# Ledger of designs, part 8: designed miniproteins, single chains, continued (4)

Each design is a single chain, and the fold is of that chain. pLDDT is the mean over its residues in the fold that is shown.

## One batch from the design tools (miniprotein)

Design m12246
Fold by ESMFold2-Fast:
Structure m12246 (fold): chain A 80 residues (1-80)
Amino acid sequence: SAMEEEAKKALEDADEFLKWMEENEDPNDPYVQKIIEKIKELKEKVEEALRNNASDKEISKKIIELESTIGLARMWLWAR
């Protein structure tokens, strides 16, 4: 379905961002650790919604939260 495809894209975006963080950021920075923890938490929420056959509306909400968090994390990393 279209929503499953959007969820897959969001999860792939999150995995790419986490990999970039691991390769480019200081793992001892507490702010970096908090960003990684939050993105992993939100990834799990998207995966859980898919496993539980949640409504398209619920899956969409989880995708928006994940993508918005990645966007804000990128802005924060650039501003410091």
Scores: mean pLDDT 87

Design m12247
Fold by ESMFold2-Fast:
Structure m12247 (fold): chain A 100 residues (1-100)
Amino acid sequence: SAAETLLRIELGLTIAALRLRGYSNEEIREMASKLPDPEIREMMLKIIEEHPTLEELLEELGRLLGLSRETVRRLARGMAFVDEEGSREAAERLEARLRA
C-alpha cells in the first residue's frame, strides 16, 4: 500500500541517518527492540536485514523515491546532522572509534 511504502521510506531514512551518526546495525536493532509499536519495530528490523549496508539502503530508498542515491544521502545527512544532538552524537561516536 502507499501508506506501507511511506512508512518504509520514513523508517529507512531514519536507519540511514543513524548509520551516518556512527551507530552499528546491532545498536540500531537494540533501539528498535525498545519501541512500543510492534509494526514499526518489525519494519525497522526487516529493513536492517534486507539492506545491511548504508549504500544498499540508500540505493533502495532511491528506487522507492525515484531519486539518485546521492540525493537520498543528502536527505539522510540532513536528518542526521540538522540539530545539535545529532551532531554531538556523531562527534562522540567518531571520538570513540579514534580512541579504539
Scores: mean pLDDT 83

Design m12248
Fold by ESMFold2-Fast:
Structure m12248 (fold): chain A 88 residues (1-88)
Amino acid sequence: SRAQVEALVVTLGEKAVEPLKHVALHHPSEDVRLAAVRALGDLTLQVPPSVLVPALKTIAERDPSPTVRLAARDALASTLGIYRALGQ
């Protein structure tokens, strides 16, 4: 069913969160870490807030680059706004 396909997409999206978080925190290229933060933000409609919000918070607090931390804070703000609009 459509709901089963949607559940699979959510599950695959959830499995992408930890690898993307790892890239955002540890990749030597700042541009690649920024791309990982953007990719995490794009998962907002596919991943529950209980998984995505802690990942974005960790990047916003711990990334060595002020630019990446700011991008993660902006992504977190947008993500929280979307979840609030969806009643989550």
Scores: mean pLDDT 81

Design m12249
Fold by ESMFold2-Fast:
Structure m12249 (fold): chain A 63 residues (1-63)
Amino acid sequence: SIEEENAAREAFKLLDVPQENIEALIQTYASFKNQGSRNAFLRFVGQELNKDQATIERAVALV
């Protein structure tokens, strides 16, 4: 839904994902079947961008 995509967009922005990568990551996020897998993907993205654990968990809390 548009609300789910907007929540994911805000989560990726909080993780400092470059603007040009956000739409591709939203599509990947939306392809996961359950919230556990989606949360794992958000944590993976945050870790790859070297974000601290508190920031990663704030991003997960947005979705």
Scores: mean pLDDT 86

Design m12250
Fold by ESMFold2-Fast:
Structure m12250 (fold): chain A 87 residues (1-87)
Amino acid sequence: SRREERERLVEEFKKRIEEKTKEVIEKKSLELLEKAEKEFEEELEKLERTFFEEGLATREELEEVVKELRELRENKLEEARKEIEES
């Protein structure tokens, strides 16, 4: 269903955020953190476009999903930055 496809794409993006931020922390690299931030923004834009073009969500549902994913991204990037700086 459209809901199942939407949920799958959201979970895949969340998993990528988690994996990439762990890699950045392990390598303690601010350059990798900056690269990850740019990659997350590009992936989020692609996700938004896919949802819109394939009709996987209403405008309101898309706005809510994007807000949640942005908050998750910002929180994970902040956690990674603190870990690198305080290590």
Scores: mean pLDDT 81

Design m12251
Fold by ESMFold2-Fast:
Structure m12251 (fold): chain A 89 residues (1-89)
Amino acid sequence: MVEELAERLYELARQAAKLPEEKRAEAFAAQEEAIAAIEDEELKEHAEAALRHFRAAVEALRAGDEEAARRHAREAAEHLMRVAELLEK
């Protein structure tokens, strides 16, 4: 259920927001590199959108905007659900 995934992503964003800036930047760069290697355009678009919204949730939490963080976590969850659907065989 997207709501459960959104809550999980929100908790992960809270953990990421507590990491040193250098560690966060390295982690996001590694994920961006992994996503850039995806050959399927539709899968790549949804993976990129999920990461962008997850990063926005982390930045919102660092700014003290919990409401924006929850919205971005939900958007990331919706894109990850689409990725999961595309991977079903």
Scores: mean pLDDT 85

Design m12252
Fold by ESMFold2-Fast:
Structure m12252 (fold): chain A 115 residues (1-115)
Amino acid sequence: DEDRKRAALALMDEAVAWAKNYPEILPHVQRVADFMRRLLAGEVPSPEEVRQAAEDLLFVVEAAVEREAPEEFMSVLASIAAFFRDLLEELGLSDPLLDETLELITQWYKQLREK
């Protein structure tokens, strides 16, 4: 689906744009974006490449939570995490760090509602 591909590419560009406000996390966001762009281009990653990208994404989400990043940025990160999981499932792959990342985002939204 070309519309799904275009939406995912736009999410990567938006995440990189947000991350320019956080120089410490920008390299990690850029690596996740580059990995996702390669997946969307039809490349099949190794389990090691999947783990590395999942570790970069978890680091970004943890840092965004710690820095009390805007809800708009957290929403972009949530969409990226969900899309990454879905793309891996289509390839018959999975990584438990993606489940941890999605749970962390879920807990952040719960805490935001309680404040």
Scores: mean pLDDT 83

Design m12253
Fold by ESMFold2-Fast:
Structure m12253 (fold): chain A 73 residues (1-73)
Amino acid sequence: MAAEEILRLFKEAVKAALAGDVEAAKKKYEEMNRLAEKTYEEDPEAAEEAARRIEEWVEEHRDEVLAALKTVQ
């Protein structure tokens, strides 16, 4: 299930960044982007579903996402 895998990788990237593991966070984010690109080419509807799920999760966890961004910037 590509949408669930993309969301899982995004969540893992955020968690790694919050833990201070910048290298792991970047690796997970790159894996997510690679999977998202492939999914968009093979099944655009699944890619849109993944994007929607990420948006919902980010809205619910806005403070964690902002803290993670500060860690990797």
Scores: mean pLDDT 81

Design m12254
Fold by ESMFold2-Fast:
Structure m12254 (fold): chain A 52 residues (1-52)
Amino acid sequence: SSRDQLIQQSNSKLQQALQENSSDPNRVQLLQDSHEAMITMLNWVTSKEQNS
């Protein structure tokens, strides 16, 4: 699905950003938390759309 593609692209971009910011633990944590929140929101919205 298009959502799966978006998630895969997001994961790839996160991995790149983590590699580029590996020397800053606070920034790494923020990037991980932001990505997790986004994926959670996307899954919630998608579930609501499919069930409604």
Scores: mean pLDDT 75

Design m12255
Fold by ESMFold2-Fast:
Structure m12255 (fold): chain A 102 residues (1-102)
Amino acid sequence: SELEKKVEKASLDVQTRALLWAIQSKITGDEKTSKLYQDVVDISYRVREASRKLIKEGDYDTVKKFYELLEKMKDFLDRRDIKGLEATRKELEKLLEEVEQK
């Protein structure tokens, strides 16, 4: 579906940016920020897996929320807004926990 392709692309875009910034932060000695970017890499993968399952089940509303949050994460990564990234990561984690309990 079109939504599935959008989520997959957004997830990969977030994963790629987060991985790049994790490496840069590690090189500059900012281990706390590097850890956050690593957590974002992990979250992007989990969102992609969860979205595939939800689309098969017909739960498009939750997948649309994942897509919107991934687009926010991408914007925060591009702007290097650490506080925005942490807030969005927590929101995605909460949604993932709800989905993973089903």
Scores: mean pLDDT 86

Design m12256
Fold by ESMFold2-Fast:
Structure m12256 (fold): chain A 67 residues (1-67)
Amino acid sequence: SEIEKEKEKIEEEQKFREEVVKAMEKLEENKDKPEVQKFLEEIREKGKKLDTLEELEELRKEVIEFA
């Protein structure tokens, strides 16, 4: 049904959001590491220059991938 397809999309978006949150928590726990500090600074600088939703999605994927 169409309602089931909409629920699946919401669940996928929620899962992605949870993965981003977990990745950020892991980075915060390891912020004393030089590589983590460097990555967080790079993400902060990239965040200031974001103009599109696609760039934001790519940034979030980089966070998940690094963590």
Scores: mean pLDDT 75

Design m12257
Fold by ESMFold2-Fast:
Structure m12257 (fold): chain A 117 residues (1-117)
Amino acid sequence: SVKVTQSPSSITVSEGGSATLSGKVSGADLSKAIVQWLQQKPGERPELLGSLDAGDPSKQTIDPKYQGRLTLSVDVANQTAYATLSNLKKEDSGTYFFQIQIGTETVFGNGTKLTVV
């Protein structure tokens, strides 16, 4: 079975700082997956921040609100995907979810709670 381990579980960062989130995949070849990062704020629907083809990482889409602040990458040898948010704003506080789509399966991480102070 495919498993995802998302880290960290929580992180607090000062406004203007940066946070890096990771999703590690086991039980499947990450290079065959589409990677997605979502944000959920209290009382709101989850929003897609960006997606990346792990087999061709140049093929990626980032939400216009995060252009220039969100960087997506993969380390296929280490079966890990990364999302780095820079120039953090208080509005960036929320829970961030990693998911992969591979074959017919969609597998979700357990989330990272980001607090910007």
Scores: mean pLDDT 89

Design m12258
Fold by ESMFold2-Fast:
Structure m12258 (fold): chain A 66 residues (1-66)
Amino acid sequence: SLRERLEARGGGSGTVSAEQAREVALEEGVSADLADVIGAAARAGGGTLSVDHAVELIEAARAAQA
């Protein structure tokens, strides 16, 4: 699942870096522009997103592309 992929990428910390969130978003079929927005959101939050927040942003981005 998306959550499991993010948890694995974050090493079980419950957080992912801006780069990790962007990479997973691209792997999930999010456009480069929206993946960059997700990365920017992580940077605005001090460089990381919680897995829960990253799941929410990636799912919202995919829904916006549907």
Scores: mean pLDDT 82

Design m12259
Fold by ESMFold2-Fast:
Structure m12259 (fold): chain A 85 residues (1-85)
Amino acid sequence: CTIHITKTDDRLLIEGVGLNLEQIEKIIEIVRKYVSGKVLVFIDGNNLLILVTGASKEEIDKVIEEIKNDPIISSNCTITITDKS
């Protein structure tokens, strides 16, 4: 699977393709755990789109770090990060 993460000053966009259900749920739980702002989640089969608005840079960095280091996600997913801050 592939996960593309785009971060800005106050926004986070996560685009996942070819995820299994456990990976989708884990990514959503990580985002909800750290983010106090608005979270929009769109799921289409094995594909995931998450948009976060009103997040701090600290919250965004924690989400990215935990996704990169989670064994359920990182074991079979290629993760790429784009910083547009």
Scores: mean pLDDT 86

Design m12260
Fold by ESMFold2-Fast:
Structure m12260 (fold): chain A 97 residues (1-97)
Amino acid sequence: AVAARRAALAAAGLDVEIVEFSFTTGKEFLQVIIQATEEGREEIVIDLDVDFDSQLFMALYIASLEGYLKVPIVIRHPKSGIAFASEKHGTIVTTAP
């Protein structure tokens, strides 16, 4: 599903990667970030259909990986539109859609 969506977005000329995955598997998440960076992606948008606390936890987890972040990462809830992005010094910013 994710690979097919990525291919469809690339075919449409969009340089944005949309990823849906289990946030309990931090290893897989890190691998996705590394791969997207190597593929030359300019931005990663992660849509998480989870509760607010889980979305915030994922945003904090991404902030803890600041040394590995080479592209802007936005964590968004697909239904509420609430989004979080990592800032300088690991600060979390809530971005309205």
Scores: mean pLDDT 55

Design m12261
Fold by ESMFold2-Fast:
Structure m12261 (fold): chain A 52 residues (1-52)
Amino acid sequence: MEEEKKKLEERLKAQIAATPNPYMREALQVELEGKMDEFIERYKKQYEELKK
């Protein structure tokens, strides 16, 4: 989980850096935070379900 989370963050940061529009950059930063939260919640649910 941790490594995948870092890769996702790095990828989104690279997209932000490549985006010339400052409003789009801000939108991508908000999306990054939202995706990270969703990623964590999804894995927590999966562990709760799978956890014997």
Scores: mean pLDDT 69

Design m12262
Fold by ESMFold2-Fast:
Structure m12262 (fold): chain A 59 residues (1-59)
Amino acid sequence: SEAERLIRQSRFEEALEVLERNPSPEDVPLLKMLIALAPNEELRERARRLLEEHFPEEV
């Protein structure tokens, strides 16, 4: 996926933007990866919020 490629390139903000445009259950592991690996708290909070809003059972 596009988001996975961006994460592999350490382009975390761009990956999060892709995930925010089209949230999919298949992307839940990528959101969890962003929560763990993103270098700043703002990006981690955005990923957590996206997970909570669209996939509350995965929190």
Scores: mean pLDDT 81

Design m12263
Fold by ESMFold2-Fast:
Structure m12263 (fold): chain A 80 residues (1-80)
Amino acid sequence: GALTEAIGAALRAIGLKVEAELLLDPEDPLAKKAIELAEEGLKAALEGLRSGSEEKMREGARRAYELAEEAERLLEEAGV
C-alpha cells in the first residue's frame, strides 16, 4: 500500500546516504552529490508520509525512488 511504499522509499534513501558516508571519500564530488540526492529523496518520502494522504504518499515515494536511482548510479560511478 501507499504507506508501505513511502516507508520503503524513506529507508532506501537513508541506506544510500549511510553507504555513501561509510564507503566513499567525503571530498569526492560524486559522493557529495549522491548524499544530496538521497537527502532530497528522504525529504520527499517524509513529506508524503506526513501528509496523511495516500496520493501524496505515492507521489513522495515516486520522487524518492527517482532520486535514489540517480544517487545509486553516482555511487556505482564512484566505485561502490
Scores: mean pLDDT 82

Design m12264
Fold by ESMFold2-Fast:
Parts: C-alpha cells; structure tokens; sequence
Structure m12264 (fold): chain A 63 residues (1-63)
C-alpha cells in the first residue's frame, strides 16, 4: 500500500545519500531512478521527473 511505498522511499533515499557521499555516482543514479518510479506510483510526477534529471547528471559524473 501507500505506507509500504513511502517506507521503501525512505530506505532508498538513505541509500542514495550514502552512495553520493561515497562517490558511487553510478549507484546513486540507479537508486534515484528507483525512487522516481515509486514517486510516479504515488502520483508525484513532477518530483519523479526532477529525480530522473538528477540521475542523468550523476551518471555523467561517473563516466
């Protein structure tokens, strides 16, 4: 349900921050894309789009 999706979002957000702090930008990008998918399921389309754009930037940093 919605509560389970929000719990998954919280866990993924913590993992994403850790990945960025550790310089694992490719992993951080993957995590942000997963967060964006869950945000879309929650109807937060504008936030999901911003996360996908941020993931693109992080992927470029990892190259």
Amino acid sequence: GKAELEKELEELQREGVRAVLEGRYDEAARILRKIAELEEQLGRHEHAERLRKQADVLEEKSR
Scores: mean pLDDT 85

Design m12265
Fold by ESMFold2-Fast:
Structure m12265 (fold): chain A 95 residues (1-95)
Amino acid sequence: GLLEEAERLLEEAERTPDPVERARLLIEALRLLTRALLEVETEEELERAEELLERARRLARELERDPRVPEELLLELGIELGMADIALAVAKLEL
């Protein structure tokens, strides 16, 4: 499912030594996580998605401090994090 694929991409991003590739993988993971959050049907899925989003935010903070990451990727990363935050808020309202 989308949530499991998002987790796999996030794990790959966390293990990737190249910061540019790491940022690209994280952006893709966040896109899938946003979609998963909009489709969440259980409290367990919501809790797992929230844990993944917290891990993604931690990795994003590390990438924001790396001068090797292009500004355009950091902007895209910020947008995708914002989208995921909105999706999480919606999921918590609908449950």
Scores: mean pLDDT 88

Design m12266
Fold by ESMFold2-Fast:
Structure m12266 (fold): chain A 122 residues (1-122)
Amino acid sequence: MKLKVIIMDDDEEMREKLKKMLESLGFEVLGVASTGGEALGLVHEYKPDVVITDDEGPLLSGLWLISEIREKYPETKIIVYTGNTDPAVIEAWLKAGADEVISKFASDEEIEKKIKEVASKL
């Protein structure tokens, strides 16, 4: 069965890169969002298996989005894809309910590996 994903990132090039990578891995990308509020709306409509989100959404914090998904959609896996390298911020996302944190500075191979590891638990 094809796994269903929603992407949130405020950078259009990052949205396109993630969409292509996820589709190459056999995921169905149900929607792409540029804000946390838009992403939460797509989660409500489509009930995806995985949400990939950044922490830089202009209207809502990534931590808020993670907590809302964990409360309302506890079966949805959450991956934070971020340029932030602060260990304390990474730990805060994991404590808020993120299943994985992936660096935007990681190689494509490392990004694919981590996405597959999260998907293997579905």
Scores: mean pLDDT 78

Design m12267
Fold by ESMFold2-Fast:
Structure m12267 (fold): chain A 76 residues (1-76)
Amino acid sequence: MSVEELVQRFKEEADGKSLEELKEIIMKAVREVSDLPLDEQLRFLVEAFNILREKLPDEEAIKLYNEAIDLFFKER
């Protein structure tokens, strides 16, 4: 699956979800992108943050994004 397809899937799955569901969705997506080239992984992380900012207050979006970044470095 391409990074564009993973971004689109994340955007669709994130619609109408709770904070807990968004956390599970982004953590799963970070694991799914771990086998992609680094530039595509970083592109996914940027796009995922933009989607989270549309769905959550800034503080919650930043917190969840930081947890996703921590998982990203752990999966490398």
Scores: mean pLDDT 79

Design m12268
Fold by ESMFold2-Fast:
Structure m12268 (fold): chain A 72 residues (1-72)
Amino acid sequence: MDELAEEQARLLVAEGGRASLEALRAELARARAEAPALLAELSPAEAAEARERFEAQVAFAEAVLAHAEALL
C-alpha cells in the first residue's frame, strides 16, 4: 500500500504541485463530511461494508497526502 501511495504522491506533485495536493485534501474533507448522509440511506449491513471500504480509501488518500507533503 505505502509504495503505491508514494508513487501516486509523486504523480500528484508532478501534475500540479501544491495545488493538486490542496485539491485532494479538499476532496477528502468533502467526502468525509458527506459520508454519514450517504451511509444513512443504506441498510445496516450495506452501511457496514460501505464504511469499511470508505475507511480503506480514506487511509490510502491520507497516505498519498502525507507522502506528497513530504515531497514539497
Scores: mean pLDDT 82

Design m12269
Fold by ESMFold2-Fast:
Structure m12269 (fold): chain A 100 residues (1-100)
Amino acid sequence: SMEEKLKRLIEELETEKERLEEAMARGDRGAMLFSMEGIVAIVKKLAELTGDPEIEKIYKELEKILKEMKENELSDEEWREKAREVLKLVDRAIEIAKKI
């Protein structure tokens, strides 16, 4: 059902959020990128499933951040800052999705 798919995507997003936080604590850029790619894919599915314009906006912001991190030579502090931005967007997507 749509409700079961929504719940599963929220749970998957919460899991990837935890993995990102753990990767950040270790300073593991490879693990951070892997978790961020997972987050972007899940939020895209949430936007497609819900049709919610705010989740669509969050998906586009996350995709932009991931692209910047892949294409640019960033410092460790810039990586941490981008990861913190991703976490805030994830929390907002979860908040919106739980109200649907």
Scores: mean pLDDT 89

Design m12270
Fold by ESMFold2-Fast:
Structure m12270 (fold): chain A 62 residues (1-62)
Amino acid sequence: AVGVAEAPASGAGGAAASAGAAARDYGNWTKLGQPGRAVVVAPTEEAAEAAVRGARESADGS
């Protein structure tokens, strides 16, 4: 029961860190080479979607 959503690499940093120790180190390296695509993993789909939206708004709003 884990939610997954697409997000920009910059915004997914926080959610990825909280969601997974497994993806922790890999996320840092892959996001450096992956512009505009990151996977956010959270305990629920709603949480993942909210994290993606919040990160996107933060990046767009500056």
Scores: mean pLDDT 50

Design m12271
Fold by ESMFold2-Fast:
Structure m12271 (fold): chain A 80 residues (1-80)
Amino acid sequence: MARVEQLLAEAREIIEEAEKLLEKSTDPNIQKMLRKAIELAREAIELLRSHPDDPEALFQAEVLLTLARIILTNAKLAEK
């Protein structure tokens, strides 16, 4: 349970940060990246909620969140 809760919290943080940046961004390419990060984080939440005790689902969620974080970081760098 603790790991699922940690990943759900991480996904929520990614969505919150991406949504805040999306509100401030006027660049359509950065907006596309931010929306993709939100999409991946939401997919991870759905996977974790549907299969909380499945180690394969847990691994897939971790991969999705890693990709979301990379995209979010790249979007933040592109705003400079």
Scores: mean pLDDT 84

Design m12272
Fold by ESMFold2-Fast:
Structure m12272 (fold): chain A 77 residues (1-77)
Amino acid sequence: MSKEAVEEALRTLRELGREELAEQVKNFIESMKKNPKLNYTDKDIAVFALHAAARALRDAGRTEEAQRYVEKIKELL
Protein backbone atom coordinates (compact mmCIF):
# COMPACT_ATOMS: atom_id res chain seq x y z
CA MET A 1 0.00 0.00 0.00
CA SER A 2 2.55 2.67 1.07
CA LYS A 3 4.92 1.75 -1.80
CA GLU A 4 2.09 2.24 -4.34
CA ALA A 5 1.26 5.66 -2.83
CA VAL A 6 4.91 6.74 -3.18
CA GLU A 7 5.05 5.51 -6.80
CA GLU A 8 1.78 7.34 -7.62
CA ALA A 9 3.07 10.60 -6.07
CA LEU A 10 6.40 10.40 -7.95
CA ARG A 11 4.55 9.65 -11.21
CA THR A 12 2.33 12.73 -10.66
CA LEU A 13 5.39 14.95 -10.12
CA ARG A 14 6.94 13.67 -13.37
CA GLU A 15 3.66 14.16 -15.28
CA LEU A 16 3.68 17.81 -14.10
CA GLY A 17 7.19 18.17 -15.60
CA ARG A 18 8.69 18.42 -12.09
CA GLU A 19 11.31 15.69 -12.68
CA GLU A 20 13.93 17.46 -10.52
CA LEU A 21 11.44 17.69 -7.63
CA ALA A 22 10.53 14.00 -8.11
CA GLU A 23 14.22 13.05 -7.73
CA GLN A 24 14.57 15.30 -4.65
CA VAL A 25 11.52 13.65 -3.04
CA LYS A 26 12.85 10.16 -3.92
CA ASN A 27 16.28 10.97 -2.42
CA PHE A 28 14.68 12.36 0.76
CA ILE A 29 12.54 9.20 1.12
CA GLU A 30 15.71 7.07 0.86
CA SER A 31 17.23 9.24 3.63
CA MET A 32 14.10 8.68 5.77
CA LYS A 33 14.40 4.89 5.29
CA LYS A 34 18.12 4.90 6.23
CA ASN A 35 17.76 7.02 9.40
CA PRO A 36 17.78 4.55 12.35
CA LYS A 37 17.04 7.25 14.97
CA LEU A 38 13.70 8.51 13.63
CA ASN A 39 11.83 5.19 12.97
CA TYR A 40 9.90 6.52 9.97
CA THR A 41 7.08 4.12 9.09
CA ASP A 42 5.92 3.24 5.55
CA LYS A 43 2.85 5.38 6.35
CA ASP A 44 5.04 8.40 7.27
CA ILE A 45 6.92 8.02 3.97
CA ALA A 46 3.68 7.70 1.97
CA VAL A 47 2.19 10.80 3.67
CA PHE A 48 5.37 12.78 2.86
CA ALA A 49 5.27 11.77 -0.83
CA LEU A 50 1.53 12.48 -1.16
CA HIS A 51 1.96 15.93 0.45
CA ALA A 52 4.71 16.78 -2.07
CA ALA A 53 2.47 15.74 -4.99
CA ALA A 54 -0.56 17.62 -3.56
CA ARG A 55 1.49 20.82 -3.22
CA ALA A 56 2.85 20.51 -6.78
CA LEU A 57 -0.69 19.92 -8.14
CA ARG A 58 -1.97 23.01 -6.29
CA ASP A 59 0.95 25.11 -7.60
CA ALA A 60 0.04 23.92 -11.13
CA GLY A 61 -3.61 25.03 -10.62
CA ARG A 62 -4.92 21.43 -10.54
CA THR A 63 -6.80 22.00 -7.29
CA GLU A 64 -9.34 19.14 -7.66
CA GLU A 65 -6.54 16.55 -8.08
CA ALA A 66 -4.64 18.14 -5.16
CA GLN A 67 -7.75 17.77 -2.99
CA ARG A 68 -8.00 14.05 -3.89
CA TYR A 69 -4.42 13.60 -2.66
CA VAL A 70 -5.34 15.41 0.60
CA GLU A 71 -8.23 12.94 1.08
CA LYS A 72 -5.80 10.01 0.55
CA ILE A 73 -3.56 11.46 3.27
CA LYS A 74 -6.53 11.72 5.66
CA GLU A 75 -7.39 8.04 5.00
CA LEU A 76 -3.81 7.05 5.98
CA LEU A 77 -3.94 9.06 9.24
Scores: mean pLDDT 80

Design m12273
Fold by ESMFold2-Fast:
Structure m12273 (fold): chain A 89 residues (1-89)
Amino acid sequence: SVEEKVRELFKRARDIIETPGISVEEAIKGLEKIMEEAESLDLPELIKNLVLGAFESARDAIEKGYSVEDILKILDAYEEAILRAIKEL
C-alpha cells in the first residue's frame, strides 16, 4: 500500500539519522539514496512531493548541524502529515 511504502521510507530515514557515529556526509548520502528510491516509486503525485520535501528538509537540517532529536522531530511531523493526507485519498 501507499501507507506501507511511506512508513518504510521514514523508518529507513530514522535508522540513518540514529546511526551512532555517522558523519554528516554519510547521513546526507543515505537520505539522498532514499530520495532517489522515493522518486522511482509509483506514489500519488501529492504524496511523492510531500515525501521528497520531508527528506529535503531533513537533509537541510543535517547540513545546518541540527541535533538528532530535532531532525527526528522534523521527520515525525512530516510522516504524520503525509499519513493524514493518504487517509483523505
Scores: mean pLDDT 87

Design m12274
Fold by ESMFold2-Fast:
Structure m12274 (fold): chain A 85 residues (1-85)
Amino acid sequence: SSAKEQVLKEIEKAEEAALKKDFDSAIEHLKKAAEIAKKAGMTELAEKLNAAVELLKWMKESGKFDEEFIKKVFEDLRKLAENTK
């Protein structure tokens, strides 16, 4: 419950930062979400959050930005978090 609410808030902050092309801030928020999820035993969610970190790192390094793809990734993360026990 509390861990789930914290994960959702960090996902929202990460999406806002990513859409502004602030990849460093977005990565930090996703890492915080992954740590909270891991400590709460939300293993699948933690793995997906870490995958999103690697995606944003690649976007930062490659200079490739896809707003619709970012929105879709974050939508999938939110849905997974909402459906996690």
Scores: mean pLDDT 87

Design m12275
Fold by ESMFold2-Fast:
Structure m12275 (fold): chain A 61 residues (1-61)
Amino acid sequence: SREELVARILNLLAQRDEPITLDELAKELGVSKETVEQAVAELEARGMVRRLPDGGVFPVR
């Protein structure tokens, strides 16, 4: 489900010291890049993550 994917993305980001790209998130979670992009866009809209110009994603504390 989308909620499960969102939780897994946030948990993965919380465990990493560096921003993670959409490609790496897709590989780590075993989902398509489009699926990750949609979930990350929703998390960004909620103010829960930020996206760097180079494509890296990191959590907002």
Scores: mean pLDDT 80

Design m12276
Fold by ESMFold2-Fast:
Structure m12276 (fold): chain A 89 residues (1-89)
Amino acid sequence: SMEERRQRTLEELERGSEATLRAAEELAREARELGDEKAAKYFEKAAELSREAAELAREGGEVREVVLLHASGGVYLIGGIVGLLSFRK
């Protein structure tokens, strides 16, 4: 059914967003220890967006909104990684 498909999609998005959240929190901590404040802020934003995505998925929110939040978190995570690589050069 459409409800079952929606629920499975939201459960997958919740798990993916929680994984991104965990990675972002660890990388934010590492970036701060290295003194890269810009990368740390990108990872903090990635964590914020991923937490929002996971919460919205858990509450049964709109799939499109959860996807956009999750994707945005991923973009900030990548931005943070690029920032860290530039700092370490």
Scores: mean pLDDT 87

Design m12277
Fold by ESMFold2-Fast:
Structure m12277 (fold): chain A 52 residues (1-52)
Amino acid sequence: SAAQYAELLALTRAVVDSGHPDAPALLGSLDLADPAKWDAAIARLRAWLATL
């Protein structure tokens, strides 16, 4: 959905903007080409950002 896509982009930007050394590996581990996996990717990115 458009809302999922917007959330995914916002979280991806937040991860990049964190400047954390693990950010490229985290983003590279996500299958963003499959919309069925976007909810899991959103949850993963939110959980990771919460640990900073």
Scores: mean pLDDT 80

Design m12278
Fold by ESMFold2-Fast:
Structure m12278 (fold): chain A 101 residues (1-101)
Amino acid sequence: EKELLEEFLEAARRGYEEGLKLLAESEEKALARVEEVAKEYEEALKKKDYKKAALLAAYGLGLALPLAIKHKSLNATEEEYEEAVERIAELETEWYLKKLK
């Protein structure tokens, strides 16, 4: 479980960092990347590749965090961003482990 949590945490953090960079360049680029990841997630689910789906979900939710905060869909502080990526990793780890049963 610890190794899986660390893998999903890394994916969520990477998503958040990339999301910040893309949003700084343009909102359209940030949205386009989130849409690309959503399509990859749907394909992973169709193939029943639940580990890939969970990793894409963690990464994609991380990517979407800066956009959600900008649009005030989430009233999060900078300190709460770290908590959000940790929570994403926890949720995706739990979801994936349930799919293995």
Scores: mean pLDDT 79

Design m12279
Fold by ESMFold2-Fast:
Structure m12279 (fold): chain A 107 residues (1-107)
Amino acid sequence: SLNTDQAWQLLKLLQGALSVLRGLLYDHRDDAEEMKQIARDLVPIIRRILDEVYDLIDDPQVKAAIEQGKRLLDEILNARSSKEIRDHLEAFERTVLEIEAMILEAQ
């Protein structure tokens, strides 16, 4: 559907933003405060893209995965160590792949 095609395009944009976030966090991997500042700048952009995907898709499993992704973004912002930021980022990346797989299967 048109909505599914738009959601797929938004997910590609999300992967681009996520690649930038991952790269910047890796460059500052030994500085939790700098990682948190990077996350504060980029997480709102990533969250907005997820909200747009949420509005386009009526699948409750996709919506649940998006809500889980948003919780993981909050955990990144509230993390107390560089390890916690990395662990939550990895969990978020896995959740995005699950969302992509569900949307691809719906096509």
Scores: mean pLDDT 88

Design m12280
Fold by ESMFold2-Fast:
Structure m12280 (fold): chain A 72 residues (1-72)
Amino acid sequence: SEKLRESLEQAHAKAEEQYEAISAQLNTMKQGTEADRERQSATIKALQRKKGHLELHLAEYKDAQAQREMRQ
């Protein structure tokens, strides 16, 4: 099912884009004043949790891809 493979690859490419965007946003927030960072702490924590979730998802995909390549 080539269509299912393409769909999965597109979903993971989108997750990679989201990870990079969140990483860039977190870096921008860290460059603000200390008071601005404190006010943004809830947003930063939410973004860090989302980033961690994406990291686990991408790692699982890479492991699954490596296993598929070893079986061919």
Scores: mean pLDDT 78

